# Designed miniproteins, single chains, continued (5): the designs that were tried, part 68

Each design is a single chain, and the fold is of that chain. pLDDT is the mean over its residues in the fold that is shown.

## One batch from the design tools (miniprotein)

Design m18333
Fold by ESMFold2-Fast:
Structure m18333 (fold): chain A 105 residues (1-105)
Amino acid sequence: MDEERKRELAEAQEAVRALREKNVPSEKVLEAVEKLLREMLKLMVERGIITEEQAELGMKVFRGEAEPEELLEFAEAIEKIDVATLDEIIAELEPAREKAYEELK
């Protein structure tokens, strides 16, 4: 990656960390997002796209508990996944996403 993209990734990762400092108005929304993320990561592990350790790191990042180095490692793991594989995972999660959205109404 070039230097500009590295900086943009670091800024995006810090934004994710800031969101986990409870800048959101509802714990129910955070809980629903965490459940959906956990299901997504579990599916990715079952398909051999990421490791179980990388999935645990992703949950740690979502909770705002990750060190800067861990956050970068997770981002690098996600970047190695091709777009076609991500599209398949998203398609398989549509029913779970719809259910989570309905529970938020």
Scores: mean pLDDT 67

Design m18334
Fold by ESMFold2-Fast:
Structure m18334 (fold): chain A 74 residues (1-74)
Amino acid sequence: GAMETALAAKYVREGAEALEAGDYEKAIELAKKGREYAEKSGDPGMSATLIGAAEQVIKGAENVKKGGEPVEPL
């Protein structure tokens, strides 16, 4: 629903901000919450976009933690 979509967008955005701030553990935690709410949203287009964005934040944070090149979160 609309609440799940709004929460997903909020958590994905906060995860991306944490990633840019260098807080990789927080970025992963927030992006995982965003992905969970996106999956529950029931809006196919918005859900797919937010899940993809959350996965990019998680991937970017994990890659930087391994000493690799950062991945764009969007």
Scores: mean pLDDT 78

Design m18335
Fold by ESMFold2-Fast:
Structure m18335 (fold): chain A 82 residues (1-82)
Amino acid sequence: MSAQEALDLAEEQAEYGAATSDTIEVTTEREGDTLTIRVRNPEEGEEGTLVLTAEGDNIRIEVSGTVKGEKASASAVVPASA
């Protein structure tokens, strides 16, 4: 699939998760080649942000957030056709 198709599928899955969860809050924002997914679990005090960017045939994934007051971040680049 193309990087854009991969972003479209990720956005659809995040929106489905938001619609089916009472505990986890999920919001999505799509701006061209970038999809931002924000996830909150207010009962646990956890919050995360996942940014997916289409870079040619690849998807750059950047994750940042806090878990019980601790900051965490990670990044990866994956092929859209994998």
Scores: mean pLDDT 74

Design m18336
Fold by ESMFold2-Fast:
Structure m18336 (fold): chain A 55 residues (1-55)
Amino acid sequence: MYDLEEAKRAAIERGGATERGATLAAEMAVRNSGGKLTEEQLEGAVRLGGELGKT
């Protein structure tokens, strides 16, 4: 399982997210998961971070 910092880094490195977008996506994912992310939740955070960075 992945923590907030790992999710944020993955969103930036894999999703092309801005730091702000990655932070928001990772925080939302961690809050919804109760503190740790599954593989699927990590992929969701990567995708969301990328979209937030474009908008």
Scores: mean pLDDT 77

Design m18337
Fold by ESMFold2-Fast:
Structure m18337 (fold): chain A 87 residues (1-87)
Amino acid sequence: TIEQIPDPSEEAKEVEELLKQINEIVDAAGIKSSKMASLLSAAGIAVIANDAELARELAIEAIDIAIKLTTDPKARAELQALRDKLK
């Protein structure tokens, strides 16, 4: 039972900031995947739960899917850079 949710740690906040950038890139590039969307949603929940390690793992998996689906080399390069920051 969730009685009170504390503020996310600085590490979790950094992952949240990166998740915003990932969502912006995938939207702009027209990348569509239900699995990717599910992983990004789960990563956001992990941030709220202050589980930065799980959030990073889920975000990296979502990025890997986005990289495979995109035909835009700029989006691919930006996603690779975000992946490196999350690991």
Scores: mean pLDDT 80

Design m18338
Fold by ESMFold2-Fast:
Structure m18338 (fold): chain A 88 residues (1-88)
Amino acid sequence: MKELIEELKENAEEIKKQIEALSKKVVELARAAGLEEEAEEVEKKAKETLKALEELEKEPTEENLKKFLEKAEELAKVMKETMDKVLA
């Protein structure tokens, strides 16, 4: 657990860039497909996940790690559901 916190902290900028790039692409595809509500939900979850990652970077605790992982899981689920609708 502590090793994972250190790895996430060391790679925080790269992880942030990946979350931003992936969520932006999903939002663009969702909007192109007319899925505005889903696009807004992805943007909201991405923002929450990035905030949780920043909190973990500043204060690397198990509580902040759990919060980040929970938000990342929510984001991944919403992105998957959105892409399933885009591809349908």
Scores: mean pLDDT 82

Design m18339
Fold by ESMFold2-Fast:
Structure m18339 (fold): chain A 87 residues (1-87)
Amino acid sequence: MPLLSELEALERIAELLAELVREGPGKIPETIARLRELSKETSPRMARMIEAIVEELRRISTLPEAEALRSVRALLGLVQAEIARLK
């Protein structure tokens, strides 16, 4: 199976983070599992980025709900900025 492009992988990450913002931080474990599956379909560079996002989400899962939501929104903003950098 061909690997996802960097842009396609980033768009999938943004979709998962946007869903997490809507559903709340209780869904972080499910989001991590979906990101881990996505990493298998990506380049080594993108897999490392996904691993960093997973590590950050594990940290965020220990925060109070309001702070966790702010942190997920900030992470989503960083991913959206990276998408905007690509054509």
Scores: mean pLDDT 85

Design m18340
Fold by ESMFold2-Fast:
Structure m18340 (fold): chain A 69 residues (1-69)
Amino acid sequence: MVDYEALGREVSKRLGISEETAITLAKEAVRLLREKGLSQSEVGRILSKEYGITVGTARRIVSLARKYL
């Protein structure tokens, strides 16, 4: 079971984004990785495109989410 609040807080702290936004991004990253079976690279691309964040920022979110899987 993924603690999305804990993951979201870590993402928020490391990336300087709001906790609410960080929790949303963390949930989406975990969903794409686990439920859709997408690669880390594909998830990073989707998050970058959908949320208007840089590919580098998206990849960091995916890397953090993977540690909670």
Scores: mean pLDDT 78

Design m18341
Fold by ESMFold2-Fast:
Structure m18341 (fold): chain A 125 residues (1-125)
Amino acid sequence: SVVDVLEEILKFIEISHQNIYDLLDEALKNKESHEEILKKVLESHQLIISYLEEEGKKHPEIKEVLDKIIELYKQTSKEIQEITKEAIKNKESIEELVRRLKRLIDQTLEEIKKIIDEFKKEVLS
């Protein structure tokens, strides 16, 4: 069903977000630069976007909801770039950058869950 497909997509997104968290924690341990952290997070977002684009091709009936999630990842990626640029300019620590990025990633996941839940209500009505 459409609901089952959305649930599998949400599981993929949740796993991907956990992988980004693990990547951020590893970057902090390895004392990676702001630029290296930015690159890895943006690459992770691009992988999620590519997955969602392919799922939208397979399931045209959910393409509209997936396009909304893709746009959210594109907006979040822009915010991550601006946060990282500001952190570099202000000589903010990697620890503070990681905390800010984790909060934004958590907020993005909650917004995705809302987008999916609203679409599920429309389909089941």
Scores: mean pLDDT 89

Design m18342
Fold by ESMFold2-Fast:
Structure m18342 (fold): chain A 73 residues (1-73)
Amino acid sequence: SEEIKSLSDEEIKQFLEEARRLLAQAEAHASKEVRKEGAKQILEELDLLKEVHPEFSKDLDEVKEEAKALLAK
């Protein structure tokens, strides 16, 4: 949690871009189990980041909805 608290705005934006990239990779994967595990891990990271950096809640919630949509497929 200490490391997450020290993230800069730029690092958070880079994390959001990386999360979207990882979701796209997971969605392209043939294994449903791999897709669900990938989406779940991203959701857990986004929840932690939102708790520490609530100023990014809107952007984080948008990526969380993308991850939830992948879990529903």
Scores: mean pLDDT 78

Design m18343
Fold by ESMFold2-Fast:
Order: structure tokens, then sequence, then C-alpha cells
Structure m18343 (fold): chain A 87 residues (1-87)
């Protein structure tokens, strides 16, 4: 699975940079990327981290957008009810 491969690569990169990763999250990947750039890590490593970050961000956005879509009809119904009660 691509996620398992990305986790393995992320852990290898973290170990190379003298740190550790607890989970596949945007925050931890951004910290690793920042550290890699600051120490002048190889371009290949930086590109790999950027690809992993983009993937994680896309998945987070999709999940957030799905939650927003589920909540939107309920939010609209609540707004309509509040306006009707105020009128």
Amino acid sequence: DIEEDMEAMLKSAAKYLGTEVNSLTEEEIEELLKKAEEVGAPLDLILQLKIILAYVKEKSLEAAEEEARKAQPELEAAKEAAEAAAA
C-alpha cells in the first residue's frame, strides 16, 4: 500500500535527520521538511518529503470537504429555522 511505503520512507528520512516520527501527519512532515532544508539535505530527500506532504494534505482536504458537505444541509436547515423564528 502506498501509505505504508510513505510511512517507511518518512521514518527513514526522520532517522537520517536525527529525529523521529510518531504519525503520518502534516505537522510532523512539515517539521521534517523544514529540518531537511535547514541542514541542506539531498534534493531527492526534500522532494520525497514534499510529495508525501502533498499526499497527506490532499487526503486531509478531501476528508474535511466531505465533513463540510455533510454538515452543510444541517447548517442551512438551522439557519432557515432561526430566520423563521426571528420573523
Scores: mean pLDDT 72

Design m18344
Fold by ESMFold2-Fast:
Structure m18344 (fold): chain A 100 residues (1-100)
Amino acid sequence: SPAVQAELQALLTLIAVGGLLWMAQRYAKKGQNEKAQKLFDEARELLEDMIRRLNIPDDAAAEINAIMDELGEKLKAGTLTDEDIKEAVSQITAIVRQAL
């Protein structure tokens, strides 16, 4: 089913995004802010690619971008937690599943 293939592709992308966000947080904790930002930017690029390839609606894309903006601010402030990442990935997953 094309819908099942889309969901599996989205889930694979979201696993990669989660991993990149976890790595970004760990590098930020070590004071390697430039590397942390590059990993965060890579996670954002994967989400933008997924949005384009899966034709995710503009309203859903805006919600995903708002979640990523909030995480980016927390990363810059040094306040990004493991729970923030888990909740963000969970929310983005729910948004994507509703949009498919």
Scores: mean pLDDT 89

Design m18345
Fold by ESMFold2-Fast:
Structure m18345 (fold): chain A 55 residues (1-55)
Amino acid sequence: GIHDAADAGGMAGAVAGGGVKGGLAGYRSQEETGRNGGDIRDGQRAGAEAGRKAA
């Protein structure tokens, strides 16, 4: 239903924006795998800063 769609959208945004980037570092115990996680995190931060500056 409509409520299901609204809940899915809100949760997806929260997980992608906050939970996922935090959990990535925690779940990756190996340095080589953590490198990929850090790369994504740094990319998100750079994108956020660029967006803020452009806005």
Scores: mean pLDDT 48

Design m18346
Fold by ESMFold2-Fast:
Structure m18346 (fold): chain A 55 residues (1-55)
Amino acid sequence: MMVRARGGSVVVAGVEVRVPAGGVYDRELLRRLIMHETGASEEEAEAALDRLFEE
């Protein structure tokens, strides 16, 4: 599933994740990257994706 960045930032597992608006990415790839970079759970990564990206 492709998602478009809304732009903004969110704190995930104590790590600030910033995303510029307008980028289009695969949601599953982003979820895996957030989990890998921050150590967040799948649930925490999904919540961050819902805040930062639109479907």
Scores: mean pLDDT 81

Design m18347
Fold by ESMFold2-Fast:
Structure m18347 (fold): chain A 73 residues (1-73)
Amino acid sequence: NEEWAERLREEILRLGGDRFSEFAELLAQKIAESPEEITRDNFADIVLEAVNQLKLTVEQARIVVEAVKRLLS
C-alpha cells in the first residue's frame, strides 16, 4: 500500500504544486494505512473514502480525482 500512497502523493504535487503538499501527505498516510490490499481495481474507492474522511475542499478533491485518473491510465 505504501507504493500506491507514494505515487498518489507525487502525482498530486505534479498537478497542484507545493500548495497541496500538506493534504497530499495526510492523504498518502491514510492510503498507506489502509487495512485492505490496494489494487488497480479498488484504488479509486479507497482514495474516495480517505477524501471523505479528511473532509477536503472541492478544489482539493478535484486534484485528487485527476491524480487518480492519471495513475490508473
Scores: mean pLDDT 79

Design m18348
Fold by ESMFold2-Fast:
Structure m18348 (fold): chain A 85 residues (1-85)
Amino acid sequence: TDLSLGEALKTARETAKEIAENGATPELIEKLAKAIAALAKQLSKETGTSEETIVDAIVRSLKEDYGLSDEVAEKIKKEALKVIE
């Protein structure tokens, strides 16, 4: 099931907020990781920037915007990179 860029961005932001407010579950981490992977793939096509670099940038942005812990941010990054081919 592919996410559009707009849907992926919305899902990433909403899921990061839910994790920050209610705590991280494996299901929420997987959901956010898939959204970030979809964003990274699309933005890599648009910009020529590596998918790994975009994942790092998105995870850092979400951590700063929603106050995610370092541990949760690293888990999300690791899972997003696994989703990327």
Scores: mean pLDDT 82

Design m18349
Fold by ESMFold2-Fast:
Structure m18349 (fold): chain A 61 residues (1-61)
Amino acid sequence: MKELEEMEKELREYGKSLGVPEEITERIIKTLTLAVEQGLVTVEQALEAGKRVLEQIAKEL
């Protein structure tokens, strides 16, 4: 799904910009990708949630 690939790219770039470790960012991406594939959330909702989680983690570093 093209929208999923763009979401993953944006979350990777955002996590890196915030100084979040790549391992943590990848775990978040995997969780959100599974949620979208299962129809639990939209790609837009997953992207928004992922950005919020990355921001919260960055504040704790």
Scores: mean pLDDT 83

Design m18350
Fold by ESMFold2-Fast:
Order: sequence, then structure tokens, then C-alpha cells
Structure m18350 (fold): chain A 90 residues (1-90)
Amino acid sequence: AKEELDKAYEEGKKDARWAVENKAEDLLIPGYVEQLKSDNKYLRAKAKGALVELAKNGNEKAKKVLEELSKSDDKEVATTAKEALEEIAK
């Protein structure tokens, strides 16, 4: 349901805030990329939230991986990454 995906997105943002506070962003980004490529909608939503939060906090690597994923041959991955980039631009 949409409520579950919205919660996953918010959980991802909270996880990313912890990573920013503890300087662990670069260690967690590869995991978020793999989650965003997952067929699991919950993991995809969580990864989207995490990468958006990291990019908004100035993490250039998070923004770069979203830009790369927005060019993916997987339409669901590309769409999710484009939506994330749009949220960062707001």
C-alpha cells in the first residue's frame, strides 16, 4: 500500500541522517544503490529516501549515483532515480 511505501521512504531518510551524523555515508551508498535496483518495492522506496537525504545534505556521490541510475535500461530503476533527483531539486 502507499502508506507502507511512504513509511519506507521516511525510514530511509532517517537512516541517511544517522549516516551523515556518523560520517558513514560513503560506506552505505553502495547498499542503497543495490536496494534501489531491487524488485522489492519497500527496499526501493527506502533506498530512494536515503539517497535523497544524503544528496540534500551535500553528498556529491549520492547525487552522482542517482544521475547514473536515471539512465538505467531498467525503466523502474530509471523512473525512481529521476523522481529522487526531482525531490532533491525542490
Scores: mean pLDDT 82

Design m18351
Fold by ESMFold2-Fast:
Structure m18351 (fold): chain A 56 residues (1-56)
Amino acid sequence: MEEKIEELRKEIEKIDAELKVLDQNHPSSLTAQIFRLYLERKRKKLVEELKKLEDE
């Protein structure tokens, strides 16, 4: 259980770092915007999974 929670947290942190880099380097690029939306969606799913493991 704990290992799964730690893996999810690490994955979320990695996505947050990628989003920050993308926002700083290419904020107005169409390609960057599409990739940002992809990462945002992936992050949301990981956060939902983490909450499920912590709450239930």
Scores: mean pLDDT 76

Design m18352
Fold by ESMFold2-Fast:
Structure m18352 (fold): chain A 77 residues (1-77)
Amino acid sequence: KEKEKEIKKIEEETEKSKREVDERLSDEAHRRAAHALLDEATRLRKEAILSEDEEEKKRLLEEAERVLEERDRLLAS
């Protein structure tokens, strides 16, 4: 139940971030790329929450962080 609440929060954050991308980026290709990165980061964060292995959880969160950094680079361009 607590994991479900965390997942919903992540989904809401992703939707908010997608709206921010749409507001900042006028280029359709860059918007699609940023949305794909947000979806990938969200998938990794959800997997981390559902993981029973602490090391796997840490790895997934680190990978999500890298994906979000790529999204930030697109927003900066």
Scores: mean pLDDT 81

Design m18353
Fold by ESMFold2-Fast:
Structure m18353 (fold): chain A 90 residues (1-90)
Amino acid sequence: LSQLTREEALDYIEAALGAGKRAAESQDPVEAANLTVTAKLLASFAYSLAPDDPEVREAIRKAAEELETMADKSPYARELADFFRRLAEK
């Protein structure tokens, strides 16, 4: 795996986590739903770029853990935490 591809995948995971956190904190259900879809797409794309890279898998796992801290306050955070966890274990 090229260094550039790994860095690109990690950037997408960071963007996915950011969208996920915004979804969890959003008081607008339409915004929350759109951000949830965006987070899933970004995370899936990152995984597709580097599916077997341990650094990418750890970043996805860490993102899942961060979203899990919000899961009690947001169903979107729960959905995203579960989605990221499944990607990391694939």
Scores: mean pLDDT 84

Design m18354
Fold by ESMFold2-Fast:
Structure m18354 (fold): chain A 89 residues (1-89)
Amino acid sequence: DLEEKAKKIIESLDEGEKRSTEEELKKVLEKIIEVLEQAAKEGNPEAGELAERLRELLERKDYKSAVLLLLEYSTKETELYKKALELLK
């Protein structure tokens, strides 16, 4: 379900519906970064590294790569990352 939502967002970006999808992705990714930065301050260094990488991708406007990075971590990491991806509605 989460992977399907992320793939649908990527497809929307590819289909030229970039502006509406880009605005939604930017807001959701910013919220995810905030959650990950907070987790890093609470002692999760993996969350901090992910937050930094996502922030760099957002600054470069690489929303597709940011979504793919989150999918990669959701399969390798804890339930935390999977729950964060639920924000990609």
Scores: mean pLDDT 67

Design m18355
Fold by ESMFold2-Fast:
Structure m18355 (fold): chain A 79 residues (1-79)
Amino acid sequence: MTPAEKVAQRALLERAARSEPAGDGGALLHFPGFDKPVAVDVEKLAPEMARVAQDVADGKITEEEGVKRLKELAEKYKV
């Protein structure tokens, strides 16, 4: 993952959700408009977030579309 992709990934995650450590390499993501945080497998989610961040960095999608994709990925990789 390039430094630019990592910065875009972090910015999207900070905008989409508040991240809290959950132990065992997982994290709790609290998305605006959701009543409860979503527990996710960060190790599996990270490569997919990198792809979304790359698409945003390349101008293929907006930050808002990136946030939507991150929410969908969090549901997909829910533990």
Scores: mean pLDDT 62

Design m18356
Fold by ESMFold2-Fast:
Structure m18356 (fold): chain A 109 residues (1-109)
Amino acid sequence: LNPFLAEQAIKNARMAVRLARQGRFEEAERLADRAIELAKRSGDLIAIGEAYYGRGEMLAIQGRLEEAIKYLEKSIKYYEEAYRRTGDPRAKENLERARKNLERVKKKM
């Protein structure tokens, strides 16, 4: 596990969502792609979950709801695996957040 890459992945995921809220979608997509790349290289399941969550939220902001659902479901799977393997309370909290957001996005369809 590389904690530096994990932290950079989470920061890029959060920045992608912020840029999407500003309508800066091309920049948001580049940062979301970078977040997923860094998270996978980190080997940190929580960071991978956060990266997919950020991409899902960015896509939901764009109204790309079917794609958003796919990424939110990927995020949930990684948080479920993280919690199962580590028992980390942060993974459980992130899992609950991701499940609530998935239901919110589904209701908009």
Scores: mean pLDDT 90

Design m18357
Fold by ESMFold2-Fast:
Structure m18357 (fold): chain A 91 residues (1-91)
Amino acid sequence: SMSEKKKAEKQSEELAKLVEELRALAKKLGAQVPIEVYLLEVVAKALPLFPKESKELLKLVNEVSENPNSPDATQKGLKAIELAEKLKKKL
């Protein structure tokens, strides 16, 4: 179906834009938050190949960044690191 091809192209364009935005964010953070930069770089590399797992990682990173003093922030941070290491092994 031509409609399905157009949807796939649009999804690929949206993913490419998100990858560029994530890389730009990692560059802005630089040495200020090394672990967050690393996690965002893993998301950027994995997102085109593993979109579901990469989106879960991005959600965890954002939740920790927005609420670093939350009681569950440490647990979410550790889960994000574990997921990033699993994704990195698949790359």
Scores: mean pLDDT 71

Design m18358
Fold by ESMFold2-Fast:
Structure m18358 (fold): chain A 88 residues (1-88)
Amino acid sequence: MEIEELRKKAEEYEKKANSYREQADGFRDIADELEKRAAQNTPEGAAKLREGAESYRDLADSYQKKADEYNKMAETLRKEAERLEKER
């Protein structure tokens, strides 16, 4: 029972990690679109669009860090579950 709960918790963290990674990818796509729009804009408008692109890249990096953190937590739980199984 306890081992199964650790595995379920690890699976939940892996799903959260995947969700954060997908959101990070989405933010990178938005940043790329803003840079493409900046190339077709006035210098002042381009500056604001590039500032927006940098903000979305910072968000992408932040969400990627959260994804990595959840993956690390999931891996820790899986290792604990494996350790408990080997002790039986």
Scores: mean pLDDT 85

Design m18359
Fold by ESMFold2-Fast:
Structure m18359 (fold): chain A 56 residues (1-56)
Amino acid sequence: GPIEDFTKVPGVGRVLAQKIVELRNQGKNTVEDFTSIPGVGPVLAQKILDHFRNEL
């Protein structure tokens, strides 16, 4: 499922994956949106975005 898919990104645990899925469901899928999650810096946010784009 979407949570398990995002946990494949290095540095993303289940809690972060859940927050990423919640942002995506709100139409928020930019680096700036992901850096709003506590513990997510620009490098990790870019990896999350790249992973999402590769699955589309």
Scores: mean pLDDT 71

Design m18360
Fold by ESMFold2-Fast:
Structure m18360 (fold): chain A 74 residues (1-74)
Amino acid sequence: AEEEAKKIERAAEGAIEAARQLAAAGHTDAARQVLEKGREDIEKYLEESKSKDEKVKKTAEEAIRRLEEEARRL
């Protein structure tokens, strides 16, 4: 549960950091793809794991929201 939530948070933070670096370099399309891939990976993990843990689900929903917000800023 806690380890799963941390994995999701790290995945989202990694995607956001990579996207910001790509956008700063002028690679906006690549940045958008990284954020979209991060969102898909988190959604796939939730669907496959079928986790009933509220903390994991809440962390994933927050991570997806952050990724979508970053994509809208591009």
Scores: mean pLDDT 80

Design m18361
Fold by ESMFold2-Fast:
Structure m18361 (fold): chain A 93 residues (1-93)
Amino acid sequence: MSREKLEKLIEKFKKEFNLSDEQIRYITLPLARLLGISEEQLTAIINGEPADEKLLDAFIKILEIVYEALKHPTTPEFLRKLMEKVKELFKEL
C-alpha cells in the first residue's frame, strides 16, 4: 500500500535529517505545487487522512527526489534556500 511506503519514507526522512512533519511539509511544498498538489492536500497526506493513490504516489516521488538531493553534496540551490528559511522560521518560534 502506498500509505505504508509513505509513512516509512517520512520516518526515514525524520531520522536521517532530523526534520519534523512541519519542516518536511515546508521543504516539499514547492515541488508539490509544481505537480498540482495544493498545500491543503499536502497537509492532509502528512496528517494521515485518506487520499487518492495517484496523489500518494506523486508525493512519494517528491520525497524520494528530495531525499536523494539531501544525500548528495550538490543539493539544488532552491532546496538549500528553503531549508535555510525553514530553520530561521523555527528559531524565531
Scores: mean pLDDT 72

Design m18362
Fold by ESMFold2-Fast:
Structure m18362 (fold): chain A 74 residues (1-74)
Amino acid sequence: MEELVRKVRFFPRSPEEAAEVGRLMDALLEAIQAGNYEEAVKLLRRLMEYAQRTGAEGIEDLEKALKEAENKAK
């Protein structure tokens, strides 16, 4: 799961946007490492919305990570 998330490349349009995506990514990795998969699901959904609106490479890897997190949150 962590490796799937790390393969994603976001294309932020501003330094502020880059900082926000970076904070979401850091929070996601921390949630995964802590085993907090309910929080990881929420963060992955936010990153998916961002990726769909601004574009990203590896959206399929985010979708796989989301499914893995949903399965582990049960």
Scores: mean pLDDT 80

Design m18363
Fold by ESMFold2-Fast:
Structure m18363 (fold): chain A 90 residues (1-90)
Amino acid sequence: GLAGPSEELTRAAKKAVEEGVKNGKLGAGVGAALAAIGAAIHGALTGDREAGLEAARAAAEGAVEKGAISKETAEELVRGAEEAIRRGLE
């Protein structure tokens, strides 16, 4: 489409990085969560959409629990992952 789901995920990831820097949890909080979300998207695209989506949600929630990102940013990351998965399976 004219708007790519990768752009929304990229914007959410940038926001997560900025919050992780402010909270002093960039590596252990945000970096780990972004890596897990990327793996979850790949897993969903290779055959298990539901498991991949659930893994992305768990990774985002884990970053919130660690105080790395806000709940709003976690929700944006999950939404971006959902769109990336949906588009990749079309």
Scores: mean pLDDT 78

Design m18364
Fold by ESMFold2-Fast:
Structure m18364 (fold): chain A 80 residues (1-80)
Amino acid sequence: SLTPAQEDLLQRLRLSFQRNRQEYVETLRRLGVPNPEQKVDEWLARIDSAIKNGDLSAAVDIDIEVGVLVLKDAVQRVTP
């Protein structure tokens, strides 16, 4: 079971992903990821599952996966 503070943290993570959905889709499209909309929807479903199961480790893994791709896109955009 999650503490109220941990539950609030996961809910804020979910809201952030929903708010930035289009930015993530565009990032994945630039990186050549097939079906970028589906991939972002899979991330949201994984966050919902992590909240339901109280799985903070799964939420951390999702955030790392997304962060690596965002950084990869940013590096490619500034590389000559």
Scores: mean pLDDT 83

Design m18365
Fold by ESMFold2-Fast:
Structure m18365 (fold): chain A 64 residues (1-64)
Amino acid sequence: SAELDAALRDLLAAATRARRAGNAEAVSIYEQTLAELSELGRNGASDEELIAVARRGLAEIEAA
């Protein structure tokens, strides 16, 4: 979905900024979020569930 694609782009952009800044905590959150998204996707999770996880990961990265 367009909303899921946007959420994933925002997550990647935040991770890219975190890596450039040397923020290891934020990078770790990104890696954990990707692992969770990968597992959910393999198990047939809805777009709504994937969007919620991506948005939570983004918020956690921004707080780190």
Scores: mean pLDDT 89

Design m18366
Fold by ESMFold2-Fast:
Structure m18366 (fold): chain A 70 residues (1-70)
Amino acid sequence: SNEEILAKVREMVERVKPKATPDQQQQLDDMLKWFEKRVPTLSDEQAKQAAASLARQVSHLTGVEVELDL
């Protein structure tokens, strides 16, 4: 469900934040805020694809390897 996908994305971001710089933490917050706004308008399949894309962007931004089990 979109609620489960959103919860997993939130958990991932909170887990990465302590390893990120203050500037990266701000970018993570902006990315999460955008995702939270978009997810209610998406199908479950689209939300999974968006979450996977966000995880890749988070990994690239922070250098922290993240995995989402969707």
Scores: mean pLDDT 83

Design m18367
Fold by ESMFold2-Fast:
Structure m18367 (fold): chain A 90 residues (1-90)
Amino acid sequence: TEAERRLLALAEAGDVEKARNAAEALGAQATVLASLSEEGRKAAEALLQALRRVAEAAKADPKTAAIGEALEAELAAAEAAVAQALAAKA
């Protein structure tokens, strides 16, 4: 996706703050989407999977491992927020 390509480019550029902020924004978007509908839940899952792929790719390269760790933390926070939003609806 465009968001996935942008996150990867920011990670490769070594811009931890911009990569973290972009990941946080995607996590917030996923949380909103998951709270709206079943289709939104699937869209949220796709966004979280995109975050996971970028975090794993960044962690695999020693030069970007610190950025990958930061993205993994944002992914964990986003997954928790999505789970909380879904639990609140049950």
Scores: mean pLDDT 79

